# Ledger of designs, part 11: designed miniproteins, single chains, continued (5)

Each design is a single chain, and the fold is of that chain. pLDDT is the mean over its residues in the fold that is shown.

## One batch from the design tools (miniprotein)

Design m16375
Fold by ESMFold2-Fast:
Structure m16375 (fold): chain A 61 residues (1-61)
Amino acid sequence: GKHGENALKGAKEALKLKSRAAALAALHGAQDVIENSKDEEDIKNAEEAIKLAQEALKLAP
């Protein structure tokens, strides 16, 4: 699958579960996509994943 799409799915799951561990994993995956990808769609999905993962981290205990 596309790396950005996978990061976005992970971030959405982390937000739904309010899981700190899942949110950190999604954040790291999305950052890796931004650093290494040149695909605009992957980068866009990774940027959205970062936003959702950061939101999940704020809601997680």
Scores: mean pLDDT 80

Design m16376
Fold by ESMFold2-Fast:
Structure m16376 (fold): chain A 65 residues (1-65)
Amino acid sequence: SALREKAKEEVKAYLQELADTLLSKYPDGKAEIKEIGDNTYRLTFEGDGKTFVVEVNVDEYLAAL
């Protein structure tokens, strides 16, 4: 579905903006965004001695619109 592919790009863009914001606040930090399944993207951020994990499921994202 074209709508699903667009939603995947929007989810990736959202996580990238979040990663950029976190790296701006914690410049010595590390951010990684990866697909952990067909429908879920994970941002892992390590900085300031802490680890943050954010997961977004594309189907849940679409259902919220």
Scores: mean pLDDT 82

Design m16377
Fold by ESMFold2-Fast:
Structure m16377 (fold): chain A 65 residues (1-65)
Amino acid sequence: AEAGARGGAGAAASAAAGDAVGAKTMGQHLENGSTVGSKEYGKKAGEAGAAGDGEAAARWGRLAA
């Protein structure tokens, strides 16, 4: 739960800093840290973060948690 939210926040922070690679990596950690049932939300959080949409990344991260 908290790992998903934490990963989404990390992806959002990286995106805000213009670090698409960092955002993607944090999204991968969120996806891997989540159970099988939360993988899709973790993936979406990472994709949103990589695209620079920190708000969407945070929302998906909370759902993955």
Scores: mean pLDDT 59

Design m16378
Fold by ESMFold2-Fast:
Structure m16378 (fold): chain A 91 residues (1-91)
Amino acid sequence: NEKQLEADILVALTLIYGVLAREAIEKNDAESAKRTLEKIMELGKQIASLGDEKGLQEVLDVLRDIAEAAKGKSPEVQKLAEKGIEELEKL
């Protein structure tokens, strides 16, 4: 199933970007963290368009982990992650 393979690749990319976003937060690089979050949100929308509910749930989990990592360190990154969760939950 080509759609499932495409969704699996997008989920794998989301997991990689999740690691990069958390590294950026640890380094106090809010701009890189925000840029990476925007990529994760775009991937989440693509996964949703493919009908992969499980993949979308994994994206939401990554965004929740980023929001938690940003808590007390970067209010801007935390707010962007929370916004991403809200927008993807509507899909």
Scores: mean pLDDT 89

Design m16379
Fold by ESMFold2-Fast:
Structure m16379 (fold): chain A 73 residues (1-73)
Amino acid sequence: SEERKKQLEKDIEALEEQIKELDEEIRRLEEELERARREGDEERARELERERVVLYSAKGILKAAIDFLKSLL
């Protein structure tokens, strides 16, 4: 139905907005990681590298969800 299509499009838009917010968080984290590496803070760099893996994994899940919802359109 047209109503179902509109709801799916709205849900996709909401997930795309979450990806944008996540991309900004990743950018800030990568800037902090570069600084930690430049300063020789190995412990902080390892912490940020672990957090980066988590954020990229979350982004992958959101992208998969968007692809799934788009397949229903």
Scores: mean pLDDT 90

Design m16380
Fold by ESMFold2-Fast:
Structure m16380 (fold): chain A 59 residues (1-59)
Amino acid sequence: SSAAERNRRYLREVLGLSEEEIARLEEAARAGKISPEQRALLEARLAAQRPAAEALAAA
């Protein structure tokens, strides 16, 4: 549960995902599957949020 909470916080604060998007990713993780659309969205968010991620890591 603590690992899941840390992952949710990362997705919310670093990637700026909504609670709905986080819930979708958690559901995919439980199923052991990530759709190509979800993967592409995550990669795009990581690329777009790279400077923000560095700022959050420094805080």
Scores: mean pLDDT 63

Design m16381
Fold by ESMFold2-Fast:
Structure m16381 (fold): chain A 92 residues (1-92)
Amino acid sequence: MSPERKETIFLFRYIALLTELYLEGKKLIKKLKEGEISKEEALEELEKKTEEVKKEIEKLAKEYELKEELLEKLLKKLEELEKELKKEIEET
């Protein structure tokens, strides 16, 4: 498999993982608004899911031989998404 094809497959899987984190974050915010969980519980579950997604991204980066510079940039996007979701939970 060419390096370009490996990177493309990684990026599709990365987008799927970010989408999964976003949807889980929105589910936690909904549960918080409905009084089903506390703010502290929502933040803990979000942090746990973010760490699981981060580990899977790092595992896939090794499997598809992703450039370290690109991986660092993509992990920063993950951190930005977590920060936005945490802010929405804190403002709820």
Scores: mean pLDDT 86

Design m16382
Fold by ESMFold2-Fast:
Structure m16382 (fold): chain A 89 residues (1-89)
Amino acid sequence: QDVVTLEEIEEEAKKKGDLEAFKKLKEIVEFMRKNDAGASVEAEEIDGKTKLTIKLYTRDGKLIGEFEVTVTKETIDLLARYAGGPEKL
């Protein structure tokens, strides 16, 4: 019932000190879209925060980018709710 918006995620990220991490995630998603790239994501829990290691591959399997982003559990939960919500396809 609570629809999470990108604006709400950005505000929560700002409140938790994750604003730069959120911006980096948005840039990674745009890079993937422009390059038709797939992503491999590894998550590590660090004292109440989640460190994400994101590796981007071309359709031919070549590694074209590797990024590390650290967010709070609250921010990553909001991102998951946004992505997994009943959105238009």
Scores: mean pLDDT 71

Design m16383
Fold by ESMFold2-Fast:
Structure m16383 (fold): chain A 55 residues (1-55)
Amino acid sequence: MEFEKKKKELEEIAREIIKENGKVDVETMRQILKKAEELGVSKGVAGAILHELSS
């Protein structure tokens, strides 16, 4: 499934960004959402990943 590959890639990128920033803040969320857009992942899916990482 093509979508699952993009989702996994976004999760890895998100984890790297969070590691570099040390927390999930507004700047981290914006960086992850920008990467999601570049990968063609919807805002809803990106938001769900962010919510899971921050909850």
Scores: mean pLDDT 76

Design m16384
Fold by ESMFold2-Fast:
Formats: sequence, structure tokens, C-alpha cells
Structure m16384 (fold): chain A 62 residues (1-62)
Amino acid sequence: MTLLEAQEKILEASRKDDAESAQEATKELAKKLGNPVIARMLGMEIARAIGNEKALEAVKKM
């Protein structure tokens, strides 16, 4: 999975109110970046931009 694919999965999961998939996609982004802090920050920013609090909270709990 590419960095772009991981970000797109977070975006789609946030749109679908799928907190579990948003968290899992952010974990995959963390593996690709080798930096879980940056990946979590990016995942939170994507979820916040969509306005999905459930996805945002799931990503924060990584």
C-alpha cells in the first residue's frame, strides 16, 4: 500500500463513519512512514477535515 492509498483509505473511512478502518489505515500509514507520531497527526487532520469525531477519536487512541 502506498502513502497516497493509506491517506485515501483514512479519508473514505472518515466519510463512511468507519472508525475502525480509519484507525487501521492510519496504522498502515505509520508503517510506511516509519513514524507513528507523524502518521497519527496526518490521520487526525484528515478525520478532522471531514468532520467525523468518531474517526478522529479512533485515530487519537492509536
Scores: mean pLDDT 81

Design m16385
Fold by ESMFold2-Fast:
Structure m16385 (fold): chain A 67 residues (1-67)
Amino acid sequence: SKEAEELIERATKRLEEAYPKSKEEALRIARELEEELKKLGVSESKATAIATGLLLRAIGDELDKEL
């Protein structure tokens, strides 16, 4: 699971930069993470939950800046 942890960390950093500037890029990063996690043997439900969670966190951080 170290490989999965490294993928999640990289995706988190990419999403923090991408989401404020490009919703399309953020969605691509989340989808890419989901597919990479599946390739490492993470179940579909877990991979989707992780990718969705990171995307929602990035959206929430942006909303907090606007409010």
Scores: mean pLDDT 78

Design m16386
Fold by ESMFold2-Fast:
Structure m16386 (fold): chain A 68 residues (1-68)
Amino acid sequence: SSAKAKSQELILKGSKALQEGDYEKAKELFEKALELQPDSKAAQYLLAEALEGLGEYEKAEELRKKAL
């Protein structure tokens, strides 16, 4: 439960960074969320979006396939 709560907080902070165009910050926050909840499809999809913002298209594609 504690890990899930921390992961959700990181996802919310990362989503705010993503909305502000801070793709590097969003990436770090979503990576931290996945450290706490590796199977979080939400964090995987949001990390893929941050990676696209950084121009890392191939890595974003890999994460989306893994989230299936």
Scores: mean pLDDT 86

Design m16387
Fold by ESMFold2-Fast:
Structure m16387 (fold): chain A 58 residues (1-58)
Amino acid sequence: MEEAIKKLEEAAATAPTEEARTVALAALGELRQMKKNGEEDEESAKRALEAVKKAGAL
């Protein structure tokens, strides 16, 4: 979870397109909310990173 959040923060900061940045920010918000709620899901973190990578932000 923490590793994924860090990667998403970097992806959002360095995203080459507005679309990629939007996807990265949405994924970052989702994972941060899960962590804040005391819920950690490795699969959700993995899916978030994969979606951001497909959008071109990673």
Scores: mean pLDDT 77

Design m16388
Fold by ESMFold2-Fast:
Structure m16388 (fold): chain A 70 residues (1-70)
Amino acid sequence: EKSVVELVKEAIDILNKAREASKDDPQALAEVDKLYDEIVDTLFNDSPEVAKKKLEEIIKKLRELYEKLS
């Protein structure tokens, strides 16, 4: 079982990779920024159980975006 801290670390790692891969694509950068805002929102506004589920969904979206860009 991954903690919220472990999921945040994973999300930020893949987010940084996706951001770098999308630096020349304004639409992809906007999607990365939106997903970053979703990470921040869930950490401040949701319970740990809800945050874990949302972080896993965000990680999946970031990995899919990174795969598409690479």
Scores: mean pLDDT 84

Design m16390
Fold by ESMFold2-Fast:
Order: structure tokens, then sequence, then C-alpha cells
Structure m16390 (fold): chain A 93 residues (1-93)
């Protein structure tokens, strides 16, 4: 899988996770977030700091989902989306 293919799959999963949270389907959002983490770990330009930030966002989303905390889920999803955007910007350099 090329770096471009990894980022394309991550973007598709981000869009699915955003829609899942919007619809209250937190279990699906967590599944997509965990897949984003796995793909990010395979990206050659992902730094250890970026991987830690993504992992914390995924764990926070899981905990919020377990509590039915919609606001917490939206916050952690937003942090995850921001980390993905930063990874995409580094790749375009």
Amino acid sequence: MTPEEILKKIRELVDKAVEAVRQGRFDEAVKYAEEILKLAEKHPLATPEQIRAIKKSVEGLKEAAERGDRLGAEIYLTLLVMQVHLLELEYKR
C-alpha cells in the first residue's frame, strides 16, 4: 500500500466516523477510528508523537462511547480529524 493509498483510506474512514457520530452510532465510529490508527501506524511519515496523539483520541472516543457521552465523542473525533489533517499536510511537503 502506497502512502497516498493509506491517506486516501484514512480520509474515507474519517468521513465514515464523522457520519457515525452524527447519527449516534458510536460503536461504528470507534471501529472506524481504530482502523484509522492501524493505517496511520503503517504510514512512513507518521511520527511517534502523531501516533500517540491519534491513539489517545481513539481511546478517548472509546471511553466516551462506552458512557454514551456524545459531547466527549465529538471532542475526541475532532482531535482525531485534526491529527489526520496534520499528517496529510506533512505528506504534501
Scores: mean pLDDT 84

Design m16391
Fold by ESMFold2-Fast:
Structure m16391 (fold): chain A 69 residues (1-69)
Amino acid sequence: LREEVAEKLRETAERLREEENVTLVTATAIMAASLDDEEMNKLVLEGIKAFDAGDLEKAAEYFEEAAEK
């Protein structure tokens, strides 16, 4: 489960660099939240904030960092 969420976070980061995808970001955030991992959830939240601000590159970086935790 945790490894699956990390893989999804990496996929989301790669996709965001190519195009804006709200559905993918939302689904990934929900899965990460289910793990109850404080560090991962903090990085995912920062990624969502960057995405909302229109900074897809920064959002992708946060999701990649979350996947590494």
Scores: mean pLDDT 73

Design m16392
Fold by ESMFold2-Fast:
Structure m16392 (fold): chain A 55 residues (1-55)
Amino acid sequence: SELDEKIKKLREELRKLVDEYHAAVAAGAPQAEIDALVAKMKETLDEILKLNEEK
């Protein structure tokens, strides 16, 4: 279904964001960059949870 495809894409995006977060922390990136990644991860997770409630 379209919902399943959207959830799959969001899960893939979240996985990429987690990888980017780990890379940024390891590289000593600016706190503002790390905070932006955390905010995006939270937003993506919230969207996944919201779509899962529709099922």
Scores: mean pLDDT 84

Design m16393
Fold by ESMFold2-Fast:
Structure m16393 (fold): chain A 68 residues (1-68)
Amino acid sequence: SAEEYYKKGEELFKKNKLEEAIEYYEKAIELDPNFAEAYKKLGEVYLYMEKYEEAEKYFKKAKELDPS
């Protein structure tokens, strides 16, 4: 499920396996394109990697899906 991929992404992000975390968050959004939290986490991973343009794009998408 999208939630299972999201959870795996979270585990990888905590282990500082950034590229693998991205892969699993991307798998989560492929299964659920409205998964705002997965887009937000993609933004956070890219921000941690200092890839600010990519981070901003994903944060914008997350906010569009869940403006709260």
Scores: mean pLDDT 85

Design m16394
Fold by ESMFold2-Fast:
Structure m16394 (fold): chain A 69 residues (1-69)
Amino acid sequence: MEEVMKLLKEAQRAMLAGDAEKAIELIEEAAKLATEEDIPAFTMLAMLASVLGLEEVARKANEAANKLA
């Protein structure tokens, strides 16, 4: 959980900087370590990405959440 949250915070920073490629990489790395307990964090990140217009990032975060469910 701690490492997953660290990666997702870094992904959030990349999203705010407009670096969609970096955000996707960090989401994929976090997903490899994540458990069902992390689903809400991925879902919230997907919502934030959609608000920012980063549709590819939102899609990747939603895919990760769905895979963990």
Scores: mean pLDDT 82

Design m16395
Fold by ESMFold2-Fast:
Structure m16395 (fold): chain A 62 residues (1-62)
Amino acid sequence: MIDWEEVERALAEMYAALLVRANPDKSPEEIAKEVEEILRKNGFSEDAIKLAVETARELAEK
């Protein structure tokens, strides 16, 4: 069966990457904060949020 937690983490990472690509003029801090707020509002787990925020920072920084 599909592991929903694993799918959630993958979606969170993909969303972070998309947000970075859509907002090349925003700082890593702004993107990370936006990702955290959106995922939190949509009920994502703390692990998924943390992973996505880290991914957003890495991608936006370089």
Scores: mean pLDDT 79

Design m16396
Fold by ESMFold2-Fast:
Structure m16396 (fold): chain A 80 residues (1-80)
Amino acid sequence: MEEEARKLVERAVAEMLAGKTVNIDDLIEEIKKLGLKPELDELYARTGSFGEAIGEMLARLFGAETPDALAARLVAEWEK
């Protein structure tokens, strides 16, 4: 599960860094497969946006405080 969560995070950030549009529906389906739908539903209820909810979820899965912190960490790892 953690390895699959990390792969999801790395894929989403790689697509964003490449200037590609991340497919929100695909991310939601992968989050559901990881058994994290209740957490995603909670974040959606709080934010009113699946994009923002997914950003927060990916940050939590990677252990970052914010989506921006997650992006910075993954850029640093990718530049190594």
Scores: mean pLDDT 66

Design m16397
Fold by ESMFold2-Fast:
Structure m16397 (fold): chain A 63 residues (1-63)
Amino acid sequence: SATVARAAVHEARELARLAEEAGDEEALKLSQQAIEYAEQGNVEEAVRLMREARERLEKKGVL
């Protein structure tokens, strides 16, 4: 749904911001890819990439 896709874009943008602040280029790349997939309506792939980015940032103590 459009609502779910918009929520995914918002979440992915927040992860991208946190990754950039943390200097984690890999998490930033994953988050940016998640934004692209969410904007295309591919919420499944966006959620997978956001999970990878979040786990990476959590291990660093950023999230």
Scores: mean pLDDT 85

Design m16398
Fold by ESMFold2-Fast:
Structure m16398 (fold): chain A 72 residues (1-72)
Amino acid sequence: SIEELERRLEEALSKGLEEAIRLSLELQRELGLTDEQLRESLAIFEKHAKENGEVTEEQKLFYEVVKEVLKE
């Protein structure tokens, strides 16, 4: 159930932000998030970083995790 998946995400978050991000992405992919959508998200992030020059540590971590997941 979604409730059980949310509980697992909360447990992962207690272990650290990176683990929570990884589990969240895994669950989203199981729910139909495509590699194309992830690549589009990376492109948007890269454009934003180049134009604005400022990104949070959290945003950088999301970028690196998504990039690793797409490494096929």
Scores: mean pLDDT 72

Design m16399
Fold by ESMFold2-Fast:
Structure m16399 (fold): chain A 76 residues (1-76)
Amino acid sequence: MTLEQAREIARLAREAAEAARAGDLEAAAEKLAEVEALLGSSTEGIAEEVLALSPEEVARMAEAAAEQAERVAEAL
């Protein structure tokens, strides 16, 4: 993972958390799918997982992903 990728992941995850807090789970799922694509992971099931969770749970997951990416960026 490059510093630029880590920063982009953090930004997208923050945007996903904000969308989830606003109740826009579809937008949150789209942003989280972009994060998974940057990580080289499968985007399959992201929409199903996000739609199965509450907005608060999705926001928590997205915030955790952003914090993780921010820590990786600091270590690079």
Scores: mean pLDDT 76

Design m16400
Fold by ESMFold2-Fast:
Structure m16400 (fold): chain A 57 residues (1-57)
Amino acid sequence: SDAELEELARRLGISVESVKAILELLQQDPALARALMRREGVSEEDIERLERLAREL
């Protein structure tokens, strides 16, 4: 999953550490995480991919 985290970080233009923080927020408060990601312009496809990764952690 490290390669998948690196690819998502590259696509979103953020660090791998930031992707991990988003995954942690998705586990703690998925509704808030989704709302924040939509506000920042993250695509629905990337939100779904992040949600899947959060469940697999």
Scores: mean pLDDT 80

Design m16401
Fold by ESMFold2-Fast:
Parts: C-alpha cells; sequence; structure tokens
Structure m16401 (fold): chain A 85 residues (1-85)
C-alpha cells in the first residue's frame, strides 16, 4: 500500500487537477479558449509528473488572470505543484 506521504502527494496532485478542470470549464463558459488551452497544458504536465513545468505554467496563468476570480485559484495551484516538485 502507498505510504502516507505518497498518498498525500497523490491527493494533492488530484486536487490540483480537479481545480484546473473547474477553471477550464469557467474559461470555456466565458469564451476564453486561450486560458482553457493553457489550463489543459498544465493538466498534461501534472499527468506527466512534470510538477516544475506545471508550476511555471500555473504562475503564468495567475499573471494573465490578475484581477480576476481565477488568479487566486491558479496561484494556489502553482504553489501546490511547486511543493510536489
Amino acid sequence: KPSPEELEREVTAAMIEISLAVAKTIALKRGDEETAAAADRAIDALAAGDYAGAAALLEELARREAGTELAALFRRAAEEARRLA
């Protein structure tokens, strides 16, 4: 069975992916295909185990969404991805 540390990492990664899927849905509903595509790239990086790459993509998304409701979500996701790297 996975260790408590391994389980915590898997849960953290899954929660980031769920948060990004929600953000992608919001972006698509707004007609913002660029933000949706960028969220997909971050999800793909997470799925590939590229946590450092995912964190960099999420920091860029947080900068792009500065002043919007998604900025805090992307900023938190970037911080969590950085902890997994």
Scores: mean pLDDT 80

Design m16402
Fold by ESMFold2-Fast:
Structure m16402 (fold): chain A 58 residues (1-58)
Amino acid sequence: SKKEKLMEEALKLDKEVNDEIAKLRAQGLPFEEINKAAEELSKKRDEKVKKLIDEYNK
């Protein structure tokens, strides 16, 4: 179903964000830099999810 595909793609996007944050933590970046990067990554994820919702509501 369209809902199942949306959920699957959203989970993939969440995984990519989590993997990227884990890489930043492994690099030993300051807490402030990790927080800023996490916020930007989450914002981009949310934008992509909104596009998926729009596509599935056609």
Scores: mean pLDDT 81

Design m16403
Fold by ESMFold2-Fast:
Structure m16403 (fold): chain A 73 residues (1-73)
Amino acid sequence: SLEEEKRRRHVLEQLEKEIDYLDAMRAAHPDDPALQARIDKQKEALKLTIELLHRRGVLTPEEYERLLARIDS
């Protein structure tokens, strides 16, 4: 349905923004190893969320692989 596609796109946009936010935080605080470790932990949590969404059929295989590649960058 259109409502389902809108929710799916919103989830994708939120995941992309979260990855961008974590990358920006890392870049803004290069001399903070404690913050870097927390960011790495948050990225691992996002990978689990992405895996769950892929298992539920919310993410296409292409979207899944793209998001994982971005987190691991």
Scores: mean pLDDT 87

Design m16404
Fold by ESMFold2-Fast:
Structure m16404 (fold): chain A 60 residues (1-60)
Amino acid sequence: MADEAIERIRKLIEQGDIETAVLHAAVEITVLRELAKRDPEKAAEYQEAIERLRKLLDEA
């Protein structure tokens, strides 16, 4: 599930470790996009996770 990755990235942003948060988010977004292509039934779940990650980065 992507929820743990999102929370980890959020924690990094809250701690001021923005560079690490951006790197982790970029990797996770790439993985989620590939998973969405392979498993269309979960594509909406992966897209929601990607949107949450992008919002976290925008707020940083």
Scores: mean pLDDT 78

Design m16405
Fold by ESMFold2-Fast:
Structure m16405 (fold): chain A 50 residues (1-50)
Amino acid sequence: AEEALERGLALYVEGRYEEAARLFEEALALDPQNERARLMLEAARVNAGL
């Protein structure tokens, strides 16, 4: 969860929103209670046009 969240955040700051969203989905699959991953997933999806 933590590792996937960190990798997702790195991709997000690079503007790679679709790849970031996939990693945030992985983080949520490993830890469904991770609110930070959920919020970042929503942000990444909006920016990716998903």
Scores: mean pLDDT 80

Design m16406
Fold by ESMFold2-Fast:
Structure m16406 (fold): chain A 68 residues (1-68)
Amino acid sequence: GAAAEEEARKREEIERITERGVAALRKAGKSDEQIEALRRFGEELLERESLEEAAEKIQRYGVALLLA
């Protein structure tokens, strides 16, 4: 149904944002633990937050990990 399609699109977009952050972390030579932390954070936000809020939080955390 429409709700399942909307949820699938939200998941795809969150995964896309998370993977973009992961690519940046890998290019910067960050640890596997930092990369896994970003992936895990993205998965946790998928269930609890709106797409917009999740995207902002993932980007903020990704930047924090890049600067660590």
Scores: mean pLDDT 82

Design m16407
Fold by ESMFold2-Fast:
Formats: C-alpha cells, sequence, structure tokens
Structure m16407 (fold): chain A 55 residues (1-55)
C-alpha cells in the first residue's frame, strides 16, 4: 500500500475507535477514497485527527 493510502487508513482506524464506529468498515472506505485522491484523503484524515486531539 502506498504511504498516503496507508496514512489515510490508519487515521480512519483511529477516528473509528474514537467515535465507536466499525473499524474494519472505516478502513475499507478510507482505502477506496484514498485510491481516488490519496494526497487529499491523507490531508483530510490528518486534519481530522489533529482537530480531535488524536495526533
Amino acid sequence: MEKAIEAAVKAAEAIAKHTGQDVEAAKERAKEIAKKDPEESKKQAEGLLTAMGLK
């Protein structure tokens, strides 16, 4: 997996754990979104993690 996609998936996992959502479903969704726009997906995921105090 490319680094940008990996970062987006990792961020989605952390967010799902924090919000109590299905971790595996969140990871799969993040993969699909990141494949279309990996850099934008990574930026959004990292921004959300920072805003939620998870990073």
Scores: mean pLDDT 71

Design m16408
Fold by ESMFold2-Fast:
Formats: C-alpha cells, structure tokens, sequence
Structure m16408 (fold): chain A 68 residues (1-68)
C-alpha cells in the first residue's frame, strides 16, 4: 500500500529520469527493464531501480554494439 501518494513530480526525481530514458529508448526489451525500474522507483526501492536502469542501459548498449 502507498502511504505517501502526493510527491513524485518534483525536482527531477528518479521516476522522472526513468521516464526520460523510456522516451529515448527504442528497444522493447530495454523498455521492459525501464518499466520495472519505474515501478521500483515508485515503491522507493532506489537500489533496485538503479540496477534495472543499469541493466536496461547495458541491454541497449549490447543491442547497439552486438547487433550486426
């Protein structure tokens, strides 16, 4: 359950950073990881959100570097 529903859109929160990444990401697989990161950030799980963002970035880089 959410105990603090009224403060997510202020001063570039992690949620906003993830949304920006989602807009920039063209890979569906990376978008899935970013969606999971967004959920983690909304739950206040900053560590998990950062890990998922990192995984999405690695996947995006692998697709760019590892694709023919």
Amino acid sequence: MSAFPGANDESTPLVDVIREALKATKSPAAQELLREALKAAEEGDDQRAVQLMTAAGILEAEEESGVP
Scores: mean pLDDT 71

Design m16409
Fold by ESMFold2-Fast:
Structure m16409 (fold): chain A 64 residues (1-64)
Amino acid sequence: RARELAELARRATKEATEALAAGDLERMQEVVRRAEQEARALGATAEVEVRDGRAVVTIHPGPP
């Protein structure tokens, strides 16, 4: 489970950052939305922070 959450965070951060770098804000938001959905299915929540041209997705385990 922890490994799955870490993998989701890493993948979502990479894809969202690539979309942001390309100026594709719609795709960035879609990647974040999918990450939130997948995190919720695993009993976790997802947050996104845009910093220094990078969209960092953090996954928080635990109750809602």
Scores: mean pLDDT 77

Design m16410
Fold by ESMFold2-Fast:
Formats: sequence, structure tokens, C-alpha cells
Structure m16410 (fold): chain A 61 residues (1-61)
Amino acid sequence: SEEDVRKNIEAIRRLAEEHPELREEAERAIKQATELYKQGKYEEAFKVAEDAGIRLAIRAG
């Protein structure tokens, strides 16, 4: 859903704020998910944001 995509993007933003070393990867993931979201591809946008969020969370500890 649209709201779930937004929530995942917000979570990635917060993680990047707390871990500046992850900022570049986080920004790339946000841009990719946002592009898919603008195209109405919410399921693909959700998956991109979710996969990135998991990877970034692992790197954060």
C-alpha cells in the first residue's frame, strides 16, 4: 500500500540520520523506491524499500 511504502522510506531516513556512513546507500534506495512510487508501482516500491531497510539495519548492528 502507499502508506506502507511511505513508512518504510521514513524508517530508512531515520536509520541514515543515526548512521551517517549508511547515508549514500539509504539515499539511493529512497530515490529508487520513490521513482517506483511515482509510477504507481507500489508493490515494487515496497519491496525495494523493505530489502534496503533490512540490509541497512544489519549494517547498523
Scores: mean pLDDT 84

Design m16411
Fold by ESMFold2-Fast:
Structure m16411 (fold): chain A 63 residues (1-63)
Amino acid sequence: MEEKIEEAKRLLEQAKKALDAGNYREAFHLASEAYWLAQDDPELRKEAAEIMKKAVDGMEAAA
């Protein structure tokens, strides 16, 4: 159970790096995996959802 939360945190860290690099698709995929793993952590799920939204907004701005 703690293992899933730690994995979700790791994925969010990678998603933030991808977002900063402009790799919006990768950031979205990493954040969505973190969102799925953080079923029992509403704060972590909220952070993942925010990154997913930023990634989508970045992809739309580039379209």
Scores: mean pLDDT 80

Design m16412
Fold by ESMFold2-Fast:
Structure m16412 (fold): chain A 66 residues (1-66)
Amino acid sequence: SEEYIQKGKEYLAKGDLKGATEYLKKALEQDPNNSEAWRLLGEVYGRQGDLSKANQYYSKAVELEE
């Protein structure tokens, strides 16, 4: 999952939201409790204007931190 998180961050930094989503979802397939992957997907959905999904994914990230 660490490799997929790193790739997700790279695509997000480039503004490639589709690529970021693909790799961050792969990170969650390997570790569904990876709070960073949930947070980064929240950021992706926020940048796409899907505020409902952004809030949902951020809330999941917060829930997983502890």
Scores: mean pLDDT 84

Design m16413
Fold by ESMFold2-Fast:
Structure m16413 (fold): chain A 67 residues (1-67)
Amino acid sequence: MDEKGKKRLEAEIHLAFGRLALSLGMPELALEHAKKALELAKEVGDEELIKEAEELIKEAEKALKEK
């Protein structure tokens, strides 16, 4: 796997952990994982992963009552 493939996989892993954290009522942890996923997704230029990470960030921020 090349570096781009590794970063994409890492972004997907962070998205999975972020979604799990949000489901467990841990929005702070979900936000941290979502932000890391967004950083990695932007580095690889994967628009779908960027969108998923941004959506998860918004969901976590809403759970924290931040606008």
Scores: mean pLDDT 82

Design m16414
Fold by ESMFold2-Fast:
Structure m16414 (fold): chain A 76 residues (1-76)
Amino acid sequence: MAEEIAKRLLELAKRFGADRVVEVLEREAAASKDPRIQELLLEIARLVKEAAEDPENEEIFKKLTEKIAELIKEES
């Protein structure tokens, strides 16, 4: 699940631009009333931008997947 979401976010970044995906995630973070969810969404936004700049970097993709997994736990 988390890896699938990470791949989908990177597909959206390739199609619409990383800045657009970051803007959507930052907007969702601002709308969140949970500080932990807000923090995780902002970290995911940053990692999406980094992954778009270096798409062959496996460590960035791994970090992105880990942060998405943490977000899923907080919402479960």
Scores: mean pLDDT 81

